# Designed miniproteins, single chains, continued (4), part 67

Each design is a single chain, and the fold is of that chain. pLDDT is the mean over its residues in the fold that is shown.

## One batch from the design tools (miniprotein)

Design m14461
Fold by ESMFold2-Fast:
Structure m14461 (fold): chain A 114 residues (1-114)
Amino acid sequence: HMAREREARRLAEETAKRILELLENDGDSEELSRVVTEFTERMRELGYSDEEIRELFYREFTLLAGLPPEHSTEDAFYELMALLTARHILEKEGKLTPEKLAALEARLAELRNA
C-alpha cells in the first residue's frame, strides 16, 4: 500500500514537471498527449480509478506551482493552465511585456494565497 502510494505520487510529480517543461519550452501537443496517456495508463496499472488519477494529478500539478493543498481544485488547475499557456504564447510572439508578466505573476500569487 505505502509503496504503491509513493510510486503514484512520484509519477504524478514527474508528469506534472514534464508537462510544465513542455508548456514553457514550446512543447508539441502530440508529446503532451503522450505524456498524459502514459501517466494515466501507469496509474491504472497501480489500481487507481480515473477519478483518483485526475484528483491526484490536479493536486500535484497545483502543488508544484506553489498552491496550497486545500486550494488544489480542478478550477484552480484549469486557471493555472490558462495562465501558463498565456505566458508561453505572449513570450513566443514577443508580446510578453513587463506589465503583462507582472499581471500574470500577480494572478498566480493570488492562487497561491487563496
Scores: mean pLDDT 75

Design m14462
Fold by ESMFold2-Fast:
Structure m14462 (fold): chain A 90 residues (1-90)
Amino acid sequence: SALEEALEELRPLLEEADRLIAEGLEAAERGDLERAAELFREAARLAREVAERLRRRGEETGSEELLEAARGLEAQAEAALRVAEELEAE
């Protein structure tokens, strides 16, 4: 499918975002809230990059599946950014 092809192409960015989330959680557990916030912000940036690429491809091809995947990643990026903001507010 167009979605599977796009996700395979973007897999390195998605894997890096997942790794940054995992490192951010570890930093938060150690009480390194500034580092955790930094890592969550970087993960959100990568997720938004993937979402933008999926959105553009979805618009070009008329694929609702790609547009839906893009919206899901945008929501995940917003969630990661909110976690970063909460960590910095503590």
Scores: mean pLDDT 86

Design m14463
Fold by ESMFold2-Fast:
Structure m14463 (fold): chain A 52 residues (1-52)
Amino acid sequence: MEQLKKEIEKLVEEARRAYDEAVEAQKNGDTEKFKEALRRVAELGEKIAELS
């Protein structure tokens, strides 16, 4: 269980970074990076849900 918690925590941290990248890309008008970051958030969220 401890190892699983660490894995989920790492994925949550990655999702948070991807979300921050999406927000910054949105502010900068970089639609390509925004879409890529949103895709990463969705993928990481799915992985977290699978492990939960």
Scores: mean pLDDT 81

Design m14464
Fold by ESMFold2-Fast:
Structure m14464 (fold): chain A 68 residues (1-68)
Amino acid sequence: SEAEEAYKKAIEYRKKSLEAFKNGDWETAIEYRKKYNEYLKKMTDEQIIELAKNPELEREWLERKRRG
């Protein structure tokens, strides 16, 4: 399904973004993070929660929950 493909792509881009960020290549990290966010919108709530349980995504999820 589209959600399953999006979940796989989200994990892939999250990994690439984190690697680029740790290497000091934050321009590339931002690009991958942007693609990650695009796929995140196509995922189910359950898949989003599973990713959010990872420390790297918990902060992003909390910011999204905050309205405005």
Scores: mean pLDDT 71

Design m14465
Fold by ESMFold2-Fast:
Structure m14465 (fold): chain A 101 residues (1-101)
Amino acid sequence: EKKFQEAIQALKEKNYEEAAIKFHELTDSSNESIKLTAELGIALSHYLSGKVTEQQILDYYTGVLVLEKKPKSLEELFKELKKHGVNEKYVDSLEQVYKES
């Protein structure tokens, strides 16, 4: 929990490299929701720093979640994660930062 909030705080402060490192530390979590959200947090850190495109993230997660239809936006991807059982608390934290960026 605390480490996840520290990663979110780094994103809010626009410290994208630090945020990516902190999310990477969480990808070994035994909590599946934290693990999946941390992986997306790394992707979002790279997106906000201009290193990857929205389409690259959407293509990747379409395969990871075995989606029948590619999401049209990161907002739709956040909704798909919640439908696939990822805890809303973690997904909403990432979505809020994305909308405020």
Scores: mean pLDDT 82

Design m14466
Fold by ESMFold2-Fast:
Formats: sequence, structure tokens, C-alpha cells
Structure m14466 (fold): chain A 70 residues (1-70)
Amino acid sequence: MERRERILEAAKRAIIGLLDSGFSEEEAVERTAKVLKRLYGLSEEEARKIAEEALKEIKQLRARGEELVP
């Protein structure tokens, strides 16, 4: 699996956990981007892009009745 795909999967799990903890979508994206920047050395732009992509995919999964467990 490519590095970006692994980072995206980590971001998706973080987004689910944050949303389940009562954080807003905006807060979940911000916190996830900050974690990705620190853990993977990503630029702020790339970290936010991946976090936003993860949120979009999680919303798509929820709309289809398919949720990932953190």
C-alpha cells in the first residue's frame, strides 16, 4: 500500500474517533491535519487535503450505512 493510502486510512480512523467524541466536522479536520503533519511530516496543505478527503469518504460511508470502527 502506498504511503498516501496508509495516511488516508489513519486520517479516516482519526476523523471517526473525533466525530464520535462530539467534535464538529471542522474540528475533526483541524485536529486530524495537525496529527498528520506531526506524525508523517506533511506540509500543512497536504495534511489538510488528506483530512478533508478522509471526512468526505466518511460522510459517503455513513450515507451508505457503512461505518469504520476506530
Scores: mean pLDDT 78

Design m14467
Fold by ESMFold2-Fast:
Structure m14467 (fold): chain A 72 residues (1-72)
Amino acid sequence: GREEIEKLLRELYETSKDPAVRAGAHELLEALREGASREELRRWLENLLKTAQATKDEKSVELIERMLELLE
């Protein structure tokens, strides 16, 4: 649920080495608190996944994929 996504976004922010992935995680945390829709969260997570894949940050990719599964 929403609490699980918030926990995973915090972990992504704390553990990612890439500044763009960290910035994306922070923006998504703010969006989640502002009541962003499931569709908006999914779209932003899909964009963040592409960024994480480009940096070859396997842990960040795994965390983002887990969040996308929770939105299904």
Scores: mean pLDDT 83

Design m14468
Fold by ESMFold2-Fast:
Structure m14468 (fold): chain A 69 residues (1-69)
Amino acid sequence: EEEEKKELEKRIVTLESARGLLEAAIDFLKKILPTLDPEKQKEAEKEIEELERNIKELEEEIKELKEKL
């Protein structure tokens, strides 16, 4: 039981770290967005949307794992 809790905590930390990296990537893309050409802006906006979807999925998994603790 204690070993299983440690593994869950470790996975939660890993997922929270991944979420943090994705959030940082979104912040970076949003900061450079006004400096990009219109075509590159469209690509960056699409990447932001994809990253936001990935964050939502990670948040749901983190919530489920925390409920098991």
Scores: mean pLDDT 84

Design m14470
Fold by ESMFold2-Fast:
Structure m14470 (fold): chain A 99 residues (1-99)
Amino acid sequence: EKEKLLEELKRLELEAEVILALLRMLIGVAKIEKDEEKKKKLEEILEEAEKIVEKLRELLKEAREAIEKGDLEKAKELLKEAKKLLEELRELLEKAMKL
């Protein structure tokens, strides 16, 4: 159980980092294209995503501490909340990709 929760936590961390990297790449492409409107919209999406990732990192930190203390029920609840934030990040990425 503990090992399974740690692997889930690592996957959530990695997916959030990948989404931020993809958003930054999309901004880079918009800069090359000299599309100022698209760039501005992507920068606004990145700002929203960074706020969500900040909350996600705090939840994952608390989940890691709960796992270390053996409070697996608390860890599961925190990871469930983290998954909801990751879903919001996926929606922001989808919105960015449609620009």
Scores: mean pLDDT 88

Design m14471
Fold by ESMFold2-Fast:
Structure m14471 (fold): chain A 61 residues (1-61)
Amino acid sequence: SELSARLVGHVLRAIGAELEGNYEEAAKDYREASDLARQLGDVETAEKYDKKAEEMEKKAK
Protein backbone atom coordinates (compact mmCIF):
# COMPACT_ATOMS: atom_id res chain seq x y z
CA SER A 1 0.00 0.00 0.00
CA GLU A 2 0.99 3.67 -0.31
CA LEU A 3 1.11 4.02 3.49
CA SER A 4 3.35 0.94 3.78
CA ALA A 5 5.78 2.33 1.17
CA ARG A 6 5.89 5.70 2.98
CA LEU A 7 6.51 3.94 6.32
CA VAL A 8 9.52 2.07 4.84
CA GLY A 9 10.82 5.33 3.34
CA HIS A 10 10.69 7.17 6.67
CA VAL A 11 12.39 4.26 8.49
CA LEU A 12 15.25 4.23 5.96
CA ARG A 13 15.63 8.03 6.25
CA ALA A 14 15.64 7.79 10.06
CA ILE A 15 18.39 5.14 9.99
CA GLY A 16 20.48 7.28 7.62
CA ALA A 17 20.06 10.37 9.80
CA GLU A 18 20.95 8.34 12.94
CA LEU A 19 24.15 7.03 11.29
CA GLU A 20 25.16 10.64 10.49
CA GLY A 21 24.44 11.78 14.07
CA ASN A 22 21.48 13.90 12.95
CA TYR A 23 19.27 12.83 15.85
CA GLU A 24 16.70 15.61 15.36
CA GLU A 25 15.92 14.41 11.81
CA ALA A 26 16.04 10.75 12.92
CA ALA A 27 13.45 11.46 15.64
CA LYS A 28 11.20 13.26 13.14
CA ASP A 29 11.32 10.36 10.66
CA TYR A 30 10.67 7.76 13.40
CA ARG A 31 7.62 9.81 14.51
CA GLU A 32 6.30 9.84 10.92
CA ALA A 33 6.84 6.06 10.69
CA SER A 34 4.92 5.59 13.97
CA ASP A 35 1.99 7.67 12.67
CA LEU A 36 1.88 5.66 9.43
CA ALA A 37 1.99 2.37 11.37
CA ARG A 38 -1.04 3.51 13.41
CA GLN A 39 -2.91 4.36 10.19
CA LEU A 40 -2.16 0.77 9.06
CA GLY A 41 -3.56 -0.57 12.37
CA ASP A 42 -0.14 -1.83 13.51
CA VAL A 43 -0.01 -0.51 17.09
CA GLU A 44 3.02 -2.66 18.04
CA THR A 45 5.16 -1.20 15.22
CA ALA A 46 3.91 2.32 16.05
CA GLU A 47 4.99 1.94 19.70
CA LYS A 48 8.39 0.60 18.59
CA TYR A 49 9.07 3.69 16.45
CA ASP A 50 7.74 6.08 19.13
CA LYS A 51 10.33 4.55 21.49
CA LYS A 52 13.10 5.00 18.89
CA ALA A 53 12.03 8.63 18.41
CA GLU A 54 12.24 9.23 22.18
CA GLU A 55 15.77 7.75 22.21
CA MET A 56 16.80 10.03 19.33
CA GLU A 57 15.25 13.09 21.04
CA LYS A 58 17.39 12.39 24.14
CA LYS A 59 20.55 12.15 21.98
CA ALA A 60 19.73 15.43 20.18
CA LYS A 61 20.51 17.38 23.36
Scores: mean pLDDT 87

Design m14472
Fold by ESMFold2-Fast:
Structure m14472 (fold): chain A 72 residues (1-72)
Amino acid sequence: EKEELLERAEELARRLSEAIAAGDWAEASRLAQELYRVLAEAVGPEQAARITRRVVSAALAGGDAVETLREE
C-alpha cells in the first residue's frame, strides 16, 4: 500500500539524516539506496530519483530530510 511505503520512506529519511550526522557514509549510502527503492515502488523511478536527491541534499545541508520528503 502507498501509505505504508511512504511511512517506510519517512523512517529511512530519518535514519539517513542520523547516519549523515554521525559521519557514517557507508550506512548513509545504503539508506539512500533503500529510500530510492521504496520510493520507486510508491511513485515510480523518475520521481523517486528526484525525491531521493532532494532528501539527501537536505540531510547533507543539516536540514529536515523528513520534512523535505513530506513536501512531495
Scores: mean pLDDT 82

Design m14473
Fold by ESMFold2-Fast:
Structure m14473 (fold): chain A 71 residues (1-71)
Amino acid sequence: MTSEEMQREILLSLARMYAEIGRHLAEKGDYDSAIESLRKALELAREAGDEELAREIEERLREVEERKRRA
């Protein structure tokens, strides 16, 4: 495994971790913290070049922002 491959794996792992944290916070109604975590996850997914994961996180962000707007 190259240094670049290791960096990508770390970024993807962090992106998935922040996405899960954001989902959990949204379930608890902590929308501000959920949005912050999902934004970090999105940045990491984009840096890793995982367009599919980035799109999934963008969709979750839109859902959480909509829930916050209705709250």
Scores: mean pLDDT 85

Design m14474
Fold by ESMFold2-Fast:
Structure m14474 (fold): chain A 72 residues (1-72)
Amino acid sequence: LGEQVLRELWEEAERLYEEALELVEDERERRELREVRERARRVLEEVPGALPKLEALEELRRRSEELIEKAK
C-alpha cells in the first residue's frame, strides 16, 4: 500500500467528515467526530505501517457515514 493510496483514502474520509459536520447538529456527536478525525491524523503522521493507518481512516469514514445517516 503506497502513500498515494493513503492520500486518496484520507481525502475521501475528509470529504465525508466535512459533510457530517455540516449535517450533524448535536454538539456531542460533532465533538466525538472531531476526536476521531484528530486520532486518524495522528496515526497517519506518527504511526509506522500501513495497517494502523488504514484502520484509522476506515474508522473516520465509518463514523462520518453513521452520523450522516442519523442526520437524515
Scores: mean pLDDT 81

Design m14475
Fold by ESMFold2-Fast:
Structure m14475 (fold): chain A 58 residues (1-58)
Amino acid sequence: AREALEAALAGDGEAAARALEAQRPLVPKTTDAGVRAARAGDTVAAASGAHEVERLLA
């Protein structure tokens, strides 16, 4: 999840989506929303999703 947040903050939506997909088996709904935002180019929503995944896994 931290890798996804770092990628989203750097503006790399594809890297953020790949990192979030790695967490999908643990938090599928939150991960799915973050991946969609990252692939749509919404890096702010992707970062929020990555932060939520990190919070749930911490």
Scores: mean pLDDT 73

Design m14476
Fold by ESMFold2-Fast:
Structure m14476 (fold): chain A 76 residues (1-76)
Amino acid sequence: MEEKREKIRELYIETLEAIVAGDAERAAELAREMAREAGHEELAEELAAEAEEAARTLTEEERAALRERIAQMRAE
């Protein structure tokens, strides 16, 4: 149980890191994997589309805020 939760958490953080990097393809791929691991395969394409859009469209200010959030999550 804990190992699966940790994997989902890691995929979520990696998805955010890909979004910050502007890597839309990687963000979409990671979002799909996260949805499947979480048992929400039906949401995989929706989450992938949202992650891809965020990677392409987030402002530099939003990316800076997200980097701070990622650092906090990594410190947990």
Scores: mean pLDDT 82

Design m14477
Fold by ESMFold2-Fast:
Structure m14477 (fold): chain A 86 residues (1-86)
Amino acid sequence: SPAARRAEIADLAGAAVERALAAMEAEGDTDPALLERLRRVVLLTGEYVATGDPAAARELLALLEELAARYPELRPLVERFRALLA
């Protein structure tokens, strides 16, 4: 169902944010641009859950792909997210 898809996308985005924050803490990374990117992921996830807007989902995927480029351990989450949008 669309609601189940939105919930799974929210769970994947949340897991990506948590793993990115853990990686930042482990590396001592305090990059404000990265923190703002994580904040944007949280806000877009809320928007997508509320509206189902495909534009919000596409922007989420782009942000998650940028996070996975910096933290390769996020790649499996991004690929699952991409599959849900196909």
Scores: mean pLDDT 84

Design m14478
Fold by ESMFold2-Fast:
Structure m14478 (fold): chain A 69 residues (1-69)
Amino acid sequence: GYEADLKALEYSKYITEKYGLSNSLPPEEIIRKIREGIEELRKEGADPRALELLEEDLDRWEEAIKAAK
């Protein structure tokens, strides 16, 4: 199964809830806060593959934002 992908989604939801993130914030601020949450989870021993997948998604989103400017 896609267990690492499911964990990445769980981590994303956890970070979003913890930091009160919404789509009304600037995308750059959302990305920054999610990256901060990823580093915190990494220190707590979260699944490295799930964190890697989440970081890859953020990198693609950040590049898409830059391309749209």
Scores: mean pLDDT 77

Design m14479
Fold by ESMFold2-Fast:
Structure m14479 (fold): chain A 80 residues (1-80)
Amino acid sequence: MEKGKELYKQGKLEEAKKAYEEAVKKDPKNAEAYYNLGEVLEKLGKYEEAAEAYKKAVEIDPSYMKAIDAYLSALQKIPE
């Protein structure tokens, strides 16, 4: 988790994505890791994949307001 956040802050988005993908594989119930993965995907312009990651965070923790807001926002950015 912390490794992924540091990579994200450094602008190493592909490496941050891989770190968070490993985090969700290690702990599939980690809503924060899915949320962070969504943020990285959104920065990469992958809005469809970002929305799916945020959706998984909401499915794990339905009270995760930041993930709900991010999911709805990402859906509006998906090109038709």
Scores: mean pLDDT 81

Design m14480
Fold by ESMFold2-Fast:
Structure m14480 (fold): chain A 83 residues (1-83)
Amino acid sequence: MSDEEKIARLITAAAISAMSDTPEGAEVARQLAREAVELAKKSGNKDLLEDIAKLFRLMAEQSENPVVREALREVAEEIEKEI
């Protein structure tokens, strides 16, 4: 499996976990996102980091749970600091 395919799978799993709109799902999404970010950083692909950050901001905006919304927003901000 290529790093690109692995990143795509991690981000898909993170999105599914975040869609549960629970604090536990948000924490799983955060862990999966961190793994994807480390792979993206090793590839030097800043555009991919920007895309992942945008996805987490979008998921935060769609969350109805304030705790989940803040957790996903913090993940996006953490990724943006790596760019």
Scores: mean pLDDT 82

Design m14481
Fold by ESMFold2-Fast:
Structure m14481 (fold): chain A 72 residues (1-72)
Amino acid sequence: MKVLEKLLEKAKELKKKAEEKNAPEELLKKIEKLIKEIEEAIKVAEKLSVEEYVGIVLRFIGDILDLELELK
């Protein structure tokens, strides 16, 4: 299951929406930081336990939702 890759695409879509809305630079930096964190997690995904993988996925889902709420 490539859930991290799907979360990366959602984070990239969020960045595009933020840029279209002329969001504050600080919000754009938060989104870019999340994108980098997801990319780093993808690089080490094979070394993670199932529990660690699920924990990281849930954290990134929460981070995306929080940023989407800031964008509204």
Scores: mean pLDDT 83

Design m14482
Fold by ESMFold2-Fast:
Structure m14482 (fold): chain A 84 residues (1-84)
Amino acid sequence: SMEAQRLAQEAIELARRALELAREALRTHTNRESISLAIAAAIRASGAIFLADLALKTGDVKVAQEALETAREAVELGEEALAR
């Protein structure tokens, strides 16, 4: 569906942002807490991309919504990693 495509694309964009935040945190921070949060953000973002790809393939709106929620969580983790 067009709704699943829109949600999946938004999830991919947010997941890519989360990966950028995670990479920046790893480049600029040496503390264990920031490193742990950055890794968690990267793992969650990767999961969101796979769910988004699945939603694009199947047209499943629920999977697309899960991808978007997962991507939002990844962004929050990446922002937390940078804040430490």
Scores: mean pLDDT 90

Design m14483
Fold by ESMFold2-Fast:
Structure m14483 (fold): chain A 61 residues (1-61)
Amino acid sequence: EPLKKAEEYYKKALEAVDRGDFKTALENAMKAVKYYKEAGDEEKADEVIQKLRDRLVERQG
């Protein structure tokens, strides 16, 4: 199920941000975006990108 895969990768991306592992966070976020787009959920794909950006700004600011 593409949506379940997207959710799992999104969760892994957020966990990686919390650890300061930005390379792993980006890789998992890209996979989440891919699976949300395969599911036809462009809105969720955009949400993943924005949420990762917001989390990265919080960690750096």
Scores: mean pLDDT 79

Design m14484
Fold by ESMFold2-Fast:
Structure m14484 (fold): chain A 88 residues (1-88)
Amino acid sequence: MPLYRPDPALRELLESVGVTRETYTLLSILLAIGKYMIEQGLFHPDPAKSSIVDLSGTPLGELFGVDEIDTRDIEGINAAILKHTTLV
């Protein structure tokens, strides 16, 4: 599988959830971001909207340049992550 090197801003976010590697698979980055969102309590409080994540005022929102994401938009999330990585 291809390996990606995160930029400094993405690396800082990944380190905040205890992951400190030089390179990652895309899946590993996605799992670390998911852990970040859970630990920060960013998911919508309504269970019917549990796929919606409020990023307003968060480091992740600043990194992605958006106030909200739908976790079902896998293509959009992957594109946002890849803007902050270099293929190794």
Scores: mean pLDDT 80

Design m14485
Fold by ESMFold2-Fast:
Structure m14485 (fold): chain A 65 residues (1-65)
Amino acid sequence: SLEEELKKLLLEYGVPEVIADIIAELAPKLSPEELAELVRETLRELGVPEEKIDEAVERVRRLLA
């Protein structure tokens, strides 16, 4: 499912499981653009490097295609 794939992706980038669960649950209620932006903001807040954030957002977009 989209929720499971998104959760796995977020965990790979160091997002805490509780936060990954919340984002995955919200994903079906968000547009692709809103979801991509939420992921980008979350990773920035956690101190993930910009190049890794761009990689993660690209992977999220591929999941939504």
Scores: mean pLDDT 85

Design m14486
Fold by ESMFold2-Fast:
Structure m14486 (fold): chain A 58 residues (1-58)
Amino acid sequence: MSLEELAEQYKAKGEEAAKAGDYKTAADYYRKAIVLKPDDEEIRKKGEEAGRKARELE
């Protein structure tokens, strides 16, 4: 599996968790995706948003 494919899988899992309302899990997956693609601004923004929502949405 390429790093690009792995990052896409983590991003997809993050999106799935976010849709389920599990923003803590979503933030963790986006964080893993950012480690693989640190130059990807969209993944970074989604990760920051998921982390923020994890604190605010209970």
Scores: mean pLDDT 78

Design m14487
Fold by ESMFold2-Fast:
Order: structure tokens, then C-alpha cells, then sequence
Structure m14487 (fold): chain A 84 residues (1-84)
């Protein structure tokens, strides 16, 4: 795989994890322990997406960088929703 293809695959995996997290929040009444675990997962997702954005920018791929920023924003919003 090229570096770009690897970044696209990594982004797709993070987007899938966000979709699962969003579904979990919407369909379940979460315990405090489950909320804590999900927050920790979202924090790791945010860190990975921030690194992905940086790598995409270094590659000059503005589309990938933008998509990573959008996914990071979604992860931040989901985390804020759980913390409220």
C-alpha cells in the first residue's frame, strides 16, 4: 500500500469506530463504568485522528486532512455528550 492508501484505510477504521460509539450511545443506557470506558476510547481515537491529520498534511492531501479533522470533531462531540 502507498502511504496515502494506508492513511485512507486508517481513517476508515477510525470512522467505523466512531459509528459504533455513536450507535452505542444512541441505543443503550450506559452505566458509569461503560461511559468511562467509552470516553477513554474516544480520547484515543481523537489522538489517532490528530496524528492522521498531521500525516495527511505532510503528504499534501488536503481532502484526507479535512476528513480527519471532521472525524476528530465528531469524536470530540460524542465525548462531550457522554460527559454532560
Amino acid sequence: LTERQRLEAELALEQMELSVAKLTIETNELSEEEKKELIERLERTIERLEELERRAEELGDERLAREAREAKREAEELKAEIEA
Scores: mean pLDDT 85

Design m14488
Fold by ESMFold2-Fast:
Structure m14488 (fold): chain A 58 residues (1-58)
Amino acid sequence: KKLVINVPKSMSEESAESLKNLILSSKEVADEVELVKGKAKTKEETKKNAEEEVEKLK
């Protein structure tokens, strides 16, 4: 199960890793997470994208 999340280019590597780890901690959702830089404009859009992708995997 692979989850793809769009993140803003301005997002720090630390924040991106935190988001990735948070999603991976949900054992039922995904075993692999890929972050695509440059698509999201805000941190809120990144969170919404993550939630929508998680919902698709349910």
Scores: mean pLDDT 67

Design m14490
Fold by ESMFold2-Fast:
Structure m14490 (fold): chain A 100 residues (1-100)
Amino acid sequence: ALDEGLRALAAGDYETAVKYFEEAIAADPTNGTAWLLLGVAYLKLGEYDKAIEAFQKAIEADPSLAPEAYRVIAEAYRKKGDFEKADEYEKLAQEIENKL
C-alpha cells in the first residue's frame, strides 16, 4: 500500500495516492509516515483542511515527524491564505530544529 501510494504520488495521480495511503493507515493506524503522505496527497489535490488533519494525525502517531509535519501544515495554511497560522506553524518547526 505505501509503495503503491508513493508510485501514484510520483506519477501525479493524487486521488489514487490517497486511496493507497488510506489502505496503509487501515492496516496500521500508528504509521505516522502514511498519515504524512496522505496529507501531502491532499495538499496536491487542494484539499487543505483534510491535509492539515492528516498532518496532525501524523504527529499524534509519530511525534518525531513534528518538524516535517509543521512545515507542511504551514504550507497548507499559506495555500488557504491564512498567513497568521502559516507563520505560527513555521515558528513551531523552527523551534524544534533549533533544539537539534
Scores: mean pLDDT 84

Design m14491
Fold by ESMFold2-Fast:
Structure m14491 (fold): chain A 94 residues (1-94)
Amino acid sequence: EAKEYYEKGLEYFEKGDYEKALEYYEKALELTPDSDLELRAEIYFNMGLVYFKLGKYEEALKYLIGALKLYELLENKEGIEKVEKKIKEVEEKL
């Protein structure tokens, strides 16, 4: 269920329906076990992308920093680099 809602969030994000994307990401997060750090990191990252698209840069940073902390716990170098690049993009808008 959590992964299904996450995938629906991605579909709405691609369609530019950011309100529905957030709704499905939030639902996915509610259903994601605390132990599933990988899925939580992906959801936080994509929520950060939605807030970035909406011009809500402070909210984008909060979710991106959350994703960064989870990728650091996972020792996922690709995830860390991906999030750090997006954080720099957001900082350029502040």
Scores: mean pLDDT 89

Design m14492
Fold by ESMFold2-Fast:
Structure m14492 (fold): chain A 65 residues (1-65)
Amino acid sequence: MDFQPGEIVQALEDVTMAGSPLEVVPKGALLRVLKVYPDGNLLVQSLATGRVGLVGSEKLERVAT
């Protein structure tokens, strides 16, 4: 699935964002894509907390806008 920077995505399950510090994002949380990596990871920002971290793209779903 082709994610793009600026898209809003939703967590399909509870996801650990790889960052400093680590943050658990609950299922259904909304995240903004900041960057797409060729290894399948996304740099995302939590809309609830503003925190940034890496998440596997397979754990996220594009929100229809």
Scores: mean pLDDT 76

Design m14493
Fold by ESMFold2-Fast:
Structure m14493 (fold): chain A 68 residues (1-68)
Amino acid sequence: GSTKEGLLKGAKGALEGAKEALKTGDRAMAQSSLHGAKETLEAAKKLGDEEAAKLAEEAIRYAQEALS
């Protein structure tokens, strides 16, 4: 797939992982999702992928809530 397809898949995966971590209190999953979301957000911003960037920002918020 294209780089944008990979970024969308990564962002969606990070968001789902972050939401699950918040539901279950899994701090390790929350940390993994936060790391993946930050990496995806930086790549999405550099490539101008607004959809992937938006999803990655949501994933970061959920992961940070799970870690707080």
Scores: mean pLDDT 84

Design m14494
Fold by ESMFold2-Fast:
Structure m14494 (fold): chain A 119 residues (1-119)
Amino acid sequence: EKEKKVIEEIKKLIENGDLDRALYLATQAAKEGILTIDQVAEIARMIAEKLGLLTPELEARIDELASQLKKNNIKATPVELLLAALRGLSVEELKQIKVTGFVVEDGIRLIELERPLPP
């Protein structure tokens, strides 16, 4: 019940172009365990599409990483999954991503706590 409402709100924010709020809410929902990995992947694809970044290759990489996370019961936020897919990172490298914040403006700009993403 609560999960369905949160997901619908996130999708509405993405559709309206309110990406900062959508990504914040999606990140909190994922951290709280409200989102399934399939829903995390769906949100990551929607964000990539809104940013003009969604290619068939990126979509396939998002789906592959999401499948691996689901099989190994590993949690990730939509931002972590999208960045790992964009950078061509493995599941092990994805686990090491520490994102404390972000700004969406012509793309995702990251605020990281511990280290920059690999090139």
Scores: mean pLDDT 73

Design m14495
Fold by ESMFold2-Fast:
Structure m14495 (fold): chain A 73 residues (1-73)
Amino acid sequence: LAALSTPITPEEIKAFLEEVVKDLKEGKLTPQQAYAKLVAGEILIAYAEMQGLDVTEAREALEKAKAEIDKLS
């Protein structure tokens, strides 16, 4: 991924993942598109964790999003 000029926070990652679930449920994303966005979310969580940020809520959002995609796949 290209370097970001502004660091992303765990709260922003959580919001991103919650939006993916919402868009998937609204039919705005296919399960495959939603899964690709989850992979991006996993990378962002790993990056935030490497910086010493608390990613607990972001990880919970990721697991919930994975479960929702699995139900609709």
Scores: mean pLDDT 78

Design m14496
Fold by ESMFold2-Fast:
Structure m14496 (fold): chain A 75 residues (1-75)
Amino acid sequence: PSVVTLSVDQAQQMIDGYDQTLPKMQQVADRQLNSSDPRLQRGGRQMQQTIDRQQQIRDVLVQAVRNNQPAVITV
């Protein structure tokens, strides 16, 4: 894992990107998890794990922007 420091402006750009992509990823994960196909259910679980990780990163970024401080994230 690498640690990255983002400026407030860079953190805001990443939040905007997540706000655009995360709802779409969640719709895909929900469809896969509700499928009767075990392969699609497995894909949905992997997608949900990725969404959960990105949501945690987004929460760190949101706090940094709110506090007007640089964000430190692990990628």
Scores: mean pLDDT 86

